Designed miniproteins, single chains, continued (2). Designs and how they scored, part 100

Each design is a single chain, and the fold is of that chain. pLDDT is the mean over its residues in the fold that is shown.

## One batch from the design tools (miniprotein)

Design m7462
Fold by ESMFold2-Fast:
Structure m7462 (fold): chain A 64 residues (1-64)
Amino acid sequence: MIEEAKERGRELAKRYLNGEISEKELVQRKTDILQEISNKSKSNKEAIELNKAFEDAFNETLKK
């Protein structure tokens, strides 16, 4: 599950870097993914850990 969240972060960042999505679409898709993680998480702790994994992977991919 953490690896899945990281992969989603990497894929979203790659789509943005490739010009496949606009900055507005990036913000919307990011919000949708974070909301989905929160809704599907079994606990607040899991939601926080998965959100952090997604954000960290997303930001690291953008840094490249």
Scores: mean pLDDT 80

Design m7463
Fold by ESMFold2-Fast:
Structure m7463 (fold): chain A 69 residues (1-69)
Amino acid sequence: SDVERIEAALRRLLGPDHDFSDEEIRAIAEAVLAEARRRGVPVERAIALLPQVVSGNPETGFTVRALPA
């Protein structure tokens, strides 16, 4: 499914060293998918934009932002 594709890409982006729960990752993926669909952004583009949505690392902390226009 589209949400599973975004979730898998998000987990790959975050790596193994993060403090997000499975529920939090799913919620981010669902929010990204909903925003992409609302704005008419293809899922493939939403996945490519994930580094703009979630950035940082375990030492400095992660920042979660809205999907870019």
Scores: mean pLDDT 73

Design m7464
Fold by ESMFold2-Fast:
Structure m7464 (fold): chain A 74 residues (1-74)
Amino acid sequence: MPISDEEIAVGMAAIKVGLGNLFAKQGKYDEAIEEYRSAIELLKKSGSKSPEAQALIEDAEKNLKEAEAKKKAA
């Protein structure tokens, strides 16, 4: 089963979103923001139009905005 560069990028981005979520739950918003931004960049560079990639972009962008807002409020 060939693993494409696109599939690898989506998998890496999923891990980064998970790490960002973990950091955000701990109140580590700077680290969360870094992980979400990195995930979004990987997904956009991959050019993936898959439902999984789209869901990850939407989740990462939403959580990034929330983390940035919480950092400003703190």
Scores: mean pLDDT 81

Design m7465
Fold by ESMFold2-Fast:
Structure m7465 (fold): chain A 96 residues (1-96)
Amino acid sequence: MMDLLYEASELLSKAEEYLKQGKYEEAKKILEQVKEILQEIKKLETDPVYQKAIDEAIELIQKALESKDKKEMMRLLIEVEATVTALIMREYLKKQ
């Protein structure tokens, strides 16, 4: 779980850099990889509240993939990053 969350976080940062460079096609390829990772994370998740949060993050990525507006793609990406960060924080708290 934690390894997949870190991988998703790193890929989201890479997608952000491609968007800043105007490389939308490359950014979208990375976002598709993040979507696949989140789908794997969802299969491992047993808490329905966090399953819903993951579903919402997947939907935000889908909206970003369908977007033609850099500003909207960036906004959606930041929202997905916030969700992944919250999931990482929860995994740390489970060990306490």
Scores: mean pLDDT 83

Design m7466
Fold by ESMFold2-Fast:
Structure m7466 (fold): chain A 77 residues (1-77)
Amino acid sequence: MPKIEEILKELEKTEDAEKALELGRELLELTDDMEVFERFAEILEKKYRETGDPRWRKVLLEFEIEVGLRLIERAIA
């Protein structure tokens, strides 16, 4: 899906942690592919390692929580 690749590329280019979280939420609406979520998390982790900015770690944790909640919702729905 081209839109997924566009979101991942936009995440690589953005320096705005708030925008990164918005991109993650858009990704959650488009797909249930755990491999895609893993790729998204890897990009966030790379940004945290490169910048040392705790905002990137916060976005990573929030994204992982939202992925986990989505898995639970699917299991009980």
Scores: mean pLDDT 80

Design m7467
Fold by ESMFold2-Fast:
Structure m7467 (fold): chain A 94 residues (1-94)
Amino acid sequence: AQKEIEELVEKAEEAIKKGDYATAAKYAADAIILAAQYPASKELLERLLEIATKLANSKDSLIKEQAIQLLEELSKIADEELSKKAKEAIEKAK
């Protein structure tokens, strides 16, 4: 599962580089679903936080709403430090 999570994170990051935020949100969501079931490294969770935070700053209301949901889900599975950062990103996005 760790390798599969890493592949999904990498695909989400590539989608962001291409400006395809909808595809990035989909890959990030899939990665978070796996990370909730399997132990993910702190590095992968930090990368997911960065992805979701970038998406939450989108001017597209649908992408922003999806990103806020990703940050909420990430806050449930991450450690206290990352959970706090995810909650701060949600507040800043509102």
Scores: mean pLDDT 84

Design m7468
Fold by ESMFold2-Fast:
Parts: sequence; structure tokens; C-alpha cells
Structure m7468 (fold): chain A 93 residues (1-93)
Amino acid sequence: APGMAQVLTRVRLKPGTSDEEREQLAADLEAAARSVPGVTEVHAGVDSRDPRVIHVLVIADSLEAGRKAAEAIEATARSHPAVESVDTRIIPL
């Protein structure tokens, strides 16, 4: 079987995004990742030094599940009007 995967997504928000919009987006990103079969762990949170950045960390039981989680997270982020940019890295474990 393929090994586990770690997915790291950084979402940068437009200036002036409200705390409420940011918290809702973080929750939506976490829910999108958790909806993917094979995702075992998800953490979404605001960067401690940059309130315009949300980090999403996913552990998946396969590289395929990791890719599907990345696709779900990016689709959710890119559909949101407050999102300026999205960058994702997938690391085989």
C-alpha cells in the first residue's frame, strides 16, 4: 500500500478580512479536508504572527487521499472572496 501523506496548505487572506470571515473560512477548510476518505488528522489555524495567513495541516493514510484533501482544500479556499492566494505542499511520509 502507498505510504501516508502530509498536506500543508497556506491560505493568504486579502487585507481587511474580518475575524468572523477568517474563523468561518478556517472551519470550512477543516471540514473540506475531513470530508475526504483516508484523512486521519486535520488542523486549521491562523498564523501566530500574521493574521492574514491560515495554515491547514492534513495527515492522510495514503498519497491519493492526501492529493484529494489538497484538491478539496484548494477548491474551498479559491471559491472564497476573501482569499488572495493558496499554496499547497504534499509530502509523502
Scores: mean pLDDT 88

Design m7469
Fold by ESMFold2-Fast:
Structure m7469 (fold): chain A 72 residues (1-72)
Amino acid sequence: IKEVEQKIKEIEKRIQEIRDRILEKYGKRKDPSLSPEEKKAAWKEIARLSEELNRLTDEGVELQRKLEELRK
């Protein structure tokens, strides 16, 4: 149980870090001083981070289900 809870906390922390990174990249897109090329690079990074976030979210859901089973 404790091992699964620890793994969930680690995934939640990584998800939050990725979300913060995505918000930073969205902020850059709104910056009028950035070139179209720089804005496109930011979107490419957002896409990559979103894929990673989806993977971690799926892993977190699986671990949450496992934790629920262990608590029953």
Scores: mean pLDDT 77

Design m7470
Fold by ESMFold2-Fast:
Structure m7470 (fold): chain A 94 residues (1-94)
Amino acid sequence: SEELEKAKEEAEKAEEEIKKARKERILKGAEAALLIMMGSSYKIAGDTEKGKAYIEKGEELEREGEAEAEAKIKELEAEKKKLEEKAKELEAKL
């Protein structure tokens, strides 16, 4: 019973970490989009060098942020599944 409660608590904690990682992914995506928009605005204003630098930063942040977020979410989802399976096994033995 104590092991079952611990497994359930750890699974709930993993779910909260997944929610947090998904939230951070959305925020990084918004930051990348803002940098690209700013870069486009600088280009329109005639500052081509600044425009290019901001767009490149935004595109880099988008690529890195997406890859890192996906990897982290996958890892957390795998951990949650393992904890849920352990909880089911413990519950079936009680």
Scores: mean pLDDT 81

Design m7471
Fold by ESMFold2-Fast:
Structure m7471 (fold): chain A 76 residues (1-76)
Amino acid sequence: SAEEQARQVKEQVLRLAERGESQLAAKQLREAAEMAEKQGHHEAAKLFRKAADLLEGGGSPEEAAELAGEATRLIA
């Protein structure tokens, strides 16, 4: 379900950030944004990019996870 997919994405982002792999998490979110854009999911792509920007800029991992989860719900 969309809710389960969103939960998994949030958990993955938080886990990578906790392991000090925020740059890897950001890269994966940018790839997700490109895929969403190609499929016409412009709002989801924007949210994935905002999440990636937060992780690269040293912002809140929790906020990044929420944005990534919201983006995932839009495309699921």
Scores: mean pLDDT 89

Design m7472
Fold by ESMFold2-Fast:
Structure m7472 (fold): chain A 80 residues (1-80)
Amino acid sequence: EVEALLAEARRLYAEGGRLFERYLETGSKEDLIRAIELAVEAARLATEAFKLLHPERAAELDAKLAEGVAEARRLVEELE
């Protein structure tokens, strides 16, 4: 399960990177926003994997993920 979660996180991260490269070519805010969304989803999956390895740290990991998600949402809102 941990391996599967990390594999999915890597796939989403790679897709986000592709969209970010397209943004660098075209200036498309839509591609940049989608890249940020995919990075957030990758972070969620990685956090679930880390919680499986360290359940005693679940609350700390959830709090850090929430901080990162809030920052990503703020960045997306600033793009509009």
Scores: mean pLDDT 83

Design m7473
Fold by ESMFold2-Fast:
Structure m7473 (fold): chain A 95 residues (1-95)
Amino acid sequence: MVKYKLVVERVGGEVGHVKLTLIKETEGKKEIIYEKEARSEEEYLEALKEILELAPEIDELIFKNDLPELSEEEKKKHKELFKKQQKELNELLKK
């Protein structure tokens, strides 16, 4: 069975500054088929569109926040970005 995993890694900085990695897993083999760093919310949405063209169905969403320093402001932006991602994903899946 083929599974698509989307890893969203918080890089820091502005809202939307994340690294997106799409992993295709087949019978225990993992292959990175897409990787992009988005430095803004606009770039993030464009990357998400590209990912959904490669994998219309995402089996697993992995959210990483492995920053050495995390402020309360960063935590709030992180949660807001994730909520926006869910909304955009739902809208794209309606297509």
Scores: mean pLDDT 68

Design m7474
Fold by ESMFold2-Fast:
Structure m7474 (fold): chain A 87 residues (1-87)
Amino acid sequence: SDELENILEAAKALEEMLKEATEEELPTIKYLLEYAVKTSKNEELKELFEKVLKVVEEGIKNKKSIEETYKEVKEVIEKFEKELLEK
């Protein structure tokens, strides 16, 4: 379905964005994710953005390395995709 394809594309884009990000870019990524959560009308997309936002917020708050933040984002996205595809 178009909705499933859109969600999987968003998940891949988020993973790629965090893979290429620097630690200094995390506040900007947080802002973009907050906007995405606020404006998303699709509940599964909103859930994806909220889960990634939480990881980014925890990374900023706890001054985690970008490598640690990316690893946690990747794990959250992989779990989300697995749960989505098992439906």
Scores: mean pLDDT 85

Design m7475
Fold by ESMFold2-Fast:
Structure m7475 (fold): chain A 94 residues (1-94)
Amino acid sequence: MSFEELEARAEPIPESVELLAASDDVLVTFDKEAKKLLTEDSDHPLLEHYPPSYRLLTPLSTGRKRYVAESDEGHVLVIIRKEDGSLEVKMLKL
């Protein structure tokens, strides 16, 4: 599947959810309203819909405009870096 096909199928993540860089190739899910990280052993309600971590297919240090990240559960993040440095994040459930 092309990036354009992934982006077209992916939906925006809620404003209460943020993706934080845990390393150059790993993003973790943060609940802005609860002010806490989601963990694999958490009973947090968002874990039903948003996995706690995603592996980037290309490292952030590559300075790309477009990124894809995948969870072990088959969720895919489509990430676009805008000209102002902000990130637009969408998710596709496989």
Scores: mean pLDDT 74

Design m7476
Fold by ESMFold2-Fast:
Parts: sequence; structure tokens; C-alpha cells
Structure m7476 (fold): chain A 92 residues (1-92)
Amino acid sequence: SLVSVRGYADGRELGPILENEEDPDLAVMAGLLAVQRALERGAEEITVEITSEDEELAREVAEELKKRLEQMGYEVVDVEVSGGRARVTVRA
């Protein structure tokens, strides 16, 4: 199944992150890099949006992203999962 990743920093969409990827580990890495980039650029809040036609895949990528972000010392303030869409929100 394919997965796509988008980032939103302080309500603004970040440039292209990842589209139609087969490797869920690359989707997690794309999310991590989006968080790092947004915070480096002075964002106060970033939301990483993960989408897939496979609802389980979207959830698993979001759960792994949350885990990796927390292990890196980031504050994950919200995780929302609805169907094939998951959102992970981090604050600086």
C-alpha cells in the first residue's frame, strides 16, 4: 500500500515531503525531517499529516512517528487518526 506525508507549520503547508511511497520507514523519516525543518525555521507548532488507502498503514506510520519523535525529546501534543488519515502535532 502507498503512503503520503504532508507538513503544516503554524498553519502553512511545507514544501513537498513525500507522495505515494511504498516504504513506511521512509514515510516515518519524512515526518521526522519535516518536524526538524519546521522547528529549525522557528515554527511554534507543526502537524504531520499521513494519508493512505490502507487505514492500518496510516495508523502504524503515525504511531511509529510519535514514538520516534518522543525518543528524540520532542513534545507530541496530539495524535488524531480517522480512516486513512492520521495527524501528529508537535510543539516547540
Scores: mean pLDDT 85

Design m7477
Fold by ESMFold2-Fast:
Structure m7477 (fold): chain A 88 residues (1-88)
Amino acid sequence: SEIELNKEINDIVAGLLKYHAGVKSGNEELIEEGRRLLAEALGVEVEKIEELKSTAELGELAAEYLREKGLPEEAEALRKLGELLEKE
């Protein structure tokens, strides 16, 4: 449903932001919270998220997921967010 989809997108954004904040601050709890939110929103095991080492890679994974759901505009926005967070 649209409500469930909006929750997934919000959780992906929150996951990327928490992961970024955790990496920048050395806060392992935020890194783990970010990974958990991303894994839950994308429907993958947390180990799959742990394979990725940057917000750009995480953003690409999320973008692929949304493209498969027929949301190319939202996918491109998440890809760009991941790249933006990586360069900051």
Scores: mean pLDDT 84

Design m7478
Fold by ESMFold2-Fast:
Structure m7478 (fold): chain A 78 residues (1-78)
Amino acid sequence: MELPSVEEIEEQTRRALEEVPAVADPDAIAQMRAFAENVYETLVAKGLPEEQARALQEAYRRLLEAAERRLSAEELEA
């Protein structure tokens, strides 16, 4: 039941950025972005340490940014 360290979260985020699935729906990305803004407060409320909660929030925002840029690139090709 050990929580992942900040370093582990950062490493997993880097690997996930290489494999981010294409998101076809811009509305879905907007909803996920709204969730990312609240993830820090949700995780802290569930008892995660602040530094790990912040690392996870940043990771989620980076993944969303990558998905959004991929969608934009597809729109330019269409």
Scores: mean pLDDT 68

Design m7479
Fold by ESMFold2-Fast:
Structure m7479 (fold): chain A 65 residues (1-65)
Amino acid sequence: GEISQLMLKSSKTPLSSYKVGDRVLLIDGREGVIVGIDGNMFAVEIDGKVIWVRNSDILKNLGPV
């Protein structure tokens, strides 16, 4: 429909680009900072702990810290 086309650009970009230093919200509700990237996996630091997550485990990019 025409209304759906007007809302298309308000959606996140089709290419999600994450960078070291970006703050992200995980699907479990935790927030962390990307400290490393390895292909489809991200090293996310949460409260001094580093965990490896997939792109599918990241709910949203909150922007750079």
Scores: mean pLDDT 70

Design m7480
Fold by ESMFold2-Fast:
Structure m7480 (fold): chain A 106 residues (1-106)
Amino acid sequence: GATVTAKAAKTAKAGGEVPVIALVTGSGGEGAEAEATLLDANGNAVGSDVGGGAGFGKGFGLAIAGVKAPAEAGTYTVRVNATALDANGNPVDSATAVSEPVTVLA
């Protein structure tokens, strides 16, 4: 089974970008794709992005996404749904993680 670690920027400017890195381990995939969804303090989705990246053949993959920060300042989290891909780009496993809090500054 795949595992994922979601790392998001600790702070972002309102209306700027929240960079998100998904490290995918396990499954033996040769690529990775991640959907990053920015969640408000109530768990509501306020933005998303789908990013791709490279697999490294040793059960490691890296996907990079950027989610637009909302105009409203506050504390958010990023939920990452990551998919490990085979050499043909077919899904072979998936995992979900939530980042540490992201502070959006006015």
Scores: mean pLDDT 79

Design m7481
Fold by ESMFold2-Fast:
Structure m7481 (fold): chain A 81 residues (1-81)
Amino acid sequence: EKKKLEEEIEKHRNEAAEHTQQARDFSAKAQKYIDEAKKNPEKREELVKKAFDYQFEASRHAVEAVEHNRKAKELEEKLKK
């Protein structure tokens, strides 16, 4: 079952990398909407709301990345025993 443990570690590391990338992409989108809100006072409220929604998604993915990395580390410690 050592091979199964190694496959689970790789899966969690890959999912952490994907969630890290998603967090970066959503954070970039949030910043773009903040920049647009500065240029368009008439749409400021709508654009700021969109920015906060994207920042919330970025935070969600960042938490998932941390959890997958944590799970991978726990499995790596089992593999060393």
Scores: mean pLDDT 86

Design m7482
Fold by ESMFold2-Fast:
Structure m7482 (fold): chain A 84 residues (1-84)
Amino acid sequence: TPAIDVSKSLRELVVANPELTPLEVAARKLAAARPGEALSLGEIAELLKVSRETARILARSMLNAGLVERLAGGRYRVNEAALA
């Protein structure tokens, strides 16, 4: 699927749902890069091109928002059902 469809969808969701946050964008990027995979904080930092500390803050915020689930060993997986 072309990137234009994803960008259009995200913009439309922002307009239709003012509760859509930068966390939603981050979660969608992780799902697109590694769908259904368990990710460490280091992998999240690398995929989002942020520091480990920023990745930790984002992972915790996404977990609190229900956008990711926490797995064994301190790993996180995107809750793709929450992105629909």
Scores: mean pLDDT 70

Design m7483
Fold by ESMFold2-Fast:
Structure m7483 (fold): chain A 99 residues (1-99)
Amino acid sequence: MEEELEFNAELLGLLMAAYFVYKGVPREEQEAFLEEMIAALKAAGTPEKLIEIYVETFRKALEAGLSWKELLEKAREMAEKKGNKAALEGVEEIEKELE
């Protein structure tokens, strides 16, 4: 369903923000990565609405000033509330790699 695609875009935005905070990536590199990802998603035929959700979630997460652990916990809560087992397992795998 469309709701699942929107959920996945938000989840990906949060996970990418957590990863960038974890790595301490400079702002200039974050912007370059975001532009590259937008170009790749457009080339793959991803709907503009989903790209917008991903980009806005990523930017808002970074602007919130949360730690990478807090961002990862937020992503986990989002996956749990949605009841998406595959998404939850994905978040848990990333959590194990970063912790």
Scores: mean pLDDT 77

Design m7484
Fold by ESMFold2-Fast:
Structure m7484 (fold): chain A 74 residues (1-74)
Amino acid sequence: SSKDLEITKLELRAIGLLTEAEIHIRQGNLEAAQKTVTELQDTLKQLEELGADSSVLSNLKKQIQEIQDLIKKA
């Protein structure tokens, strides 16, 4: 379905953004990492609105929190 395709595209986007956030943190670019977290939070909202599976949403929330914790530690 078109919704399933949109969910898949957003999941792939989230994977890319998580990788970008990790790179920015490792490079000490906390401003860029924070901007990427904002994009991840927007992606999460879109997934919630489309009715993505609760396990997908739960896993993404956990990964976003882990990134936020890394930024806070830096």
Scores: mean pLDDT 89

Design m7485
Fold by ESMFold2-Fast:
Structure m7485 (fold): chain A 87 residues (1-87)
Amino acid sequence: MKYKPNEKLKKLLESVGIKKDEYTLGEIYLAITDWLVKNKLIDKEKNPGVVDLSGTLLAELFGRDKIDLSDGKVFDEVIKKNTEKVE
């Protein structure tokens, strides 16, 4: 199943070098993780837990300053709120 990102999420995805019209949830998850690594918010060698998003585009997208990346249900919900579901 594919999802079309809103303008803010699309801007974030393009910042990590990904340019597509539609994404799977897994592709969006990986792109957000890559963005967090690029912005030094997580270390790729360390399992991420609660991440401080304060002052970032991602905090604006999620409507919160912190997110637990180990909570896939919360992560999935915020991605779905920032995407349009396509067939």
Scores: mean pLDDT 72

Design m7486
Fold by ESMFold2-Fast:
Parts: structure tokens; C-alpha cells; sequence
Structure m7486 (fold): chain A 97 residues (1-97)
């Protein structure tokens, strides 16, 4: 199925922000993987808030990614991380369908 115009705009905005912000975050936190994961989680939560009005489903996917990154930073069990990844993957399948 084709993306809705709103979902496409949400994806474009999120992708542009990730391309601009994520590389400097990786460089700033190169010595601390846990702080990098937390910084990335905060980025994805902020993106979810920005796109929620355009695409609630895409915002939910971004929140799932953020939750997974925070769980990884806390050293939570792989099962929790897999659940968060599965939520994100389910949305990707709906977009690709």
C-alpha cells in the first residue's frame, strides 16, 4: 500500500532530523554507549511528538524505537528489546504493504 501524504511528510521530517542530529550525537558520545543510547532515545521521543499530528501511527513507531533504546541503555532483557523492535517492524510492514 502507498503511504498517506501525512505519513510520507512525517517520515520525511523524521528522516531529515535523524540525518542532521544523529551523527553529531554519535561523535559526542563515542566513549559512552549508554549515554549515546539515551540521547538517541530522547531524539526519537522528540520526533514522535513533532509528527504525532501528521501520523499517530508513525509517532507510535518512533516511541517504540525510543522505548527500545532506553531499555538497552538500562541493560534490560533481550525479550523487552525484541518486543519494541517488533512494534516498529509491524508499522514498517503496514507502510510497505
Amino acid sequence: MALSPEAAEALARAAAEVRAVLPPLVEAHADDEVELLRAAAELYRRLAEEVAALSPDFAEMLRAIADGLEAAARGEPDEVLREQEARAAAYRERLAG
Scores: mean pLDDT 74

Design m7487
Fold by ESMFold2-Fast:
Structure m7487 (fold): chain A 75 residues (1-75)
Amino acid sequence: SMDKIYEELVKKIEELAGKEPELTTFSVELLGKKGEAEGKILTETSPDPSPENIELSILQSLVAMILSIKAIEKR
């Protein structure tokens, strides 16, 4: 399920960042639909290109995608 994938991605982010991501409200507009979902996201990331920062950026993009889908799936 997407919830299990989300939990695994958050755990990977926590392991790489060395800190727990903050629970925040994620809002999105996609394909003319608006929604909100709560999820754990790092609010600050380094812009410097390092293997660790690149991997964190990819993992965060996947989390944002999952949260966007969850927000839009709410009726």
Scores: mean pLDDT 73

Design m7488
Fold by ESMFold2-Fast:
Structure m7488 (fold): chain A 90 residues (1-90)
Amino acid sequence: MEREQTRAVARALLPALEAMLASLPADDRARALALAEEAKAKALAAGEPEEVARAIGLAAALGTLAASNPALAARLRELAERAEEIAAAL
């Protein structure tokens, strides 16, 4: 149940994560994409589907950038609340 719930949440959040990435300045987007590919590769190696691995990669990358970007941190907190709501509805 937990693994399937996590995958369902990851798929549901992917469009929001991609929109968040697209809203970043070019330099931050380039850094996020590089970090996302590293985390995505690890998720794929762990057996996650492509869309789930992409969501995990983007979440990890945006989380890393949020440590030095308060505005991005606020947006990620809002997305985390949405993730909890989706998980509770499953």
Scores: mean pLDDT 80

Design m7489
Fold by ESMFold2-Fast:
Structure m7489 (fold): chain A 107 residues (1-107)
Amino acid sequence: EEKELKEKLLELVEKVKELMKKSTEPERVYFVKVMDEAFELARGGKEGLEEAIRLLEKTIKEYEEDREGVEKKGKEVLENMSVEEITAMAIRVIGAEFDLELEIKKE
């Protein structure tokens, strides 16, 4: 059960990363913030994994339906956070994705 949720979470992370390739800088920063929040939620076991999945699905839908709103949220992140804080979020996301991939591979 948790393995299936972890696989779904990784699939959504990969989908977000694909959207980031076509995104503006504020949109990319917002995606990093959302992924950081999702990985923190995922530490809460099965319930946390389900919440993380819902957060990423909601964010993808927001991007598809209201891209301007996502860019606005990203600009708010850039205004409210230092370069060091944003870099720390990005590093946490990279590490958490790697950990998730290893957990899935170890069965």
Scores: mean pLDDT 88

Design m7490
Fold by ESMFold2-Fast:
Structure m7490 (fold): chain A 109 residues (1-109)
Amino acid sequence: LSEEQIEELRREAKKYGLSEELIEILIEYVERSKSLQAAVESGLIPALVRLFKELYNLILELTNGNEEEALKLFKKFLEYMEQNPELIFANLSPEERKKVLKEFIEKEK
């Protein structure tokens, strides 16, 4: 990723109300994922930021609003997705996303 693309990703994430900590997690995750780098290069930054925020909000809901636990589980879930590239989470329905996240959280207990 170019510095310009990272700055654009950072600006878009701020517009969607992501905390600075979540923005740094997003940037690290994108830098580690070739498919997400391709999405950024293809101009899909707004869609990527929206999906990232939706994922975090679902985890936050599943932790009953515990922000510290949600952030910890979110980082672990992103690592899990990197190790399981067959998971096309973006193509799942909201109900299927909640099911996958709930199963992941139960396994991590």
Scores: mean pLDDT 76

Design m7491
Fold by ESMFold2-Fast:
Structure m7491 (fold): chain A 100 residues (1-100)
Amino acid sequence: STREKQQEIRDEINKLDDDIKKQEEEIAKLEKELAADPELTKLAREMKERIEKAIENKDLDEIQEIVAEIVDLLDDPEKQPLAKYLMLYLNLLNKEKEEK
């Protein structure tokens, strides 16, 4: 159910163009939370680079693998802020590329 819920959240986020500002505020809040943990900061950096490359290459298979890895982070309560941050970042970056 956790993986299904995260796929549903991703689809809902993709539909909410009007809520972009709310997503940006949530991302900023999560970045501050992640900055308190060096491990989460490192993982966020590495995953962001991977997301950016996958979006730039329009690699749908890699995007799905990234989503699956993000969902696996939800199994660890300490990594849930990281998982949410990465999903919001993926959605925001994907929308920015589509608007060109």
Scores: mean pLDDT 73

Design m7492
Fold by ESMFold2-Fast:
Structure m7492 (fold): chain A 79 residues (1-79)
Amino acid sequence: SLLQQALEHTEEGHDHLVQGDGDGALRHGEEALRLARQGGAPPEALRHLEQGIRHVRQGDLDGGLRHFTQASQLLRQQL
């Protein structure tokens, strides 16, 4: 499903952030957000994906990690 793919990309984005790879995290985070929107994810999950992407773009990888963690938890509840 689209939400399963969104979760996979969110978790891959999180793994890139753990490794300090902001660019990899953005590629996966942006794809996760696209898939989550198409799959009808709850607004709170979308908000956390958007906030995580924003933090990573600003160089705040720790902020990105916190938001991607919340997004993955919320997406997992939809499966």
Scores: mean pLDDT 92

Design m7493
Fold by ESMFold2-Fast:
Structure m7493 (fold): chain A 95 residues (1-95)
Amino acid sequence: SGGLRRSALNKSLLLVNRILLVMVENGDYNDDIASKIIDSGIEVGQEMVLKGLDPNKISDKEIADMLLEVLKKVLSPEDYELVKKWIEEVLKRLS
C-alpha cells in the first residue's frame, strides 16, 4: 500500500538526511555523491517494502547496512569508503 511505502521511504530518507548533514559539517559536500546517496536511500525504502520489513521496527544499523550494499554498486571504491565513514559517524551519534 502507499502508506507502507511512504513510511519505509521516510525512514530511509531520515538516515540519508543525517548522512548529508555529516558530509556538510565536514566541508565535504559533493552534489554527485549526495545525489547517489539519495537515490540509494529511495532504493532501500523500496527493498524494505519488498522484503516485508516493518519500518517502525527496523534499526538504523539495519537500514545503514542495506544502504551500504546499494552504495557499493554505484560509488567508486574511494567514494564508498568516504561515505562509509560518514555513515559510521551517524550511527555513533545515534547510539
Scores: mean pLDDT 86

Design m7494
Fold by ESMFold2-Fast:
Structure m7494 (fold): chain A 100 residues (1-100)
Amino acid sequence: SELEEEVRELVRLPAELAAAGDEEGALRALAYILSLQALAKKELEKNNQLDLPDEKALELIKEIKEERKEEIEKLAEELLELIKKKGPVEALKEFNKKVK
């Protein structure tokens, strides 16, 4: 499906950008993916839908990506700044506390 292909492209994007020498773009793409995943997980937990069928989970991810674009971008920028200040390991620990 096109949605599965879009998700595969998105997940590969940080590695592809890093391989091309775009370290800033790679970090931005990674921060975006992690922010989208955090919001999707939070929505699934809120609705007791952690065991949702894959196709419906992908539909929810697409809806979150479209409807909550500004929230994802803001969260991604916050994560990117944390990575720059504290490095990736400490940034992810702080980010995970904030999004829970």
Scores: mean pLDDT 75

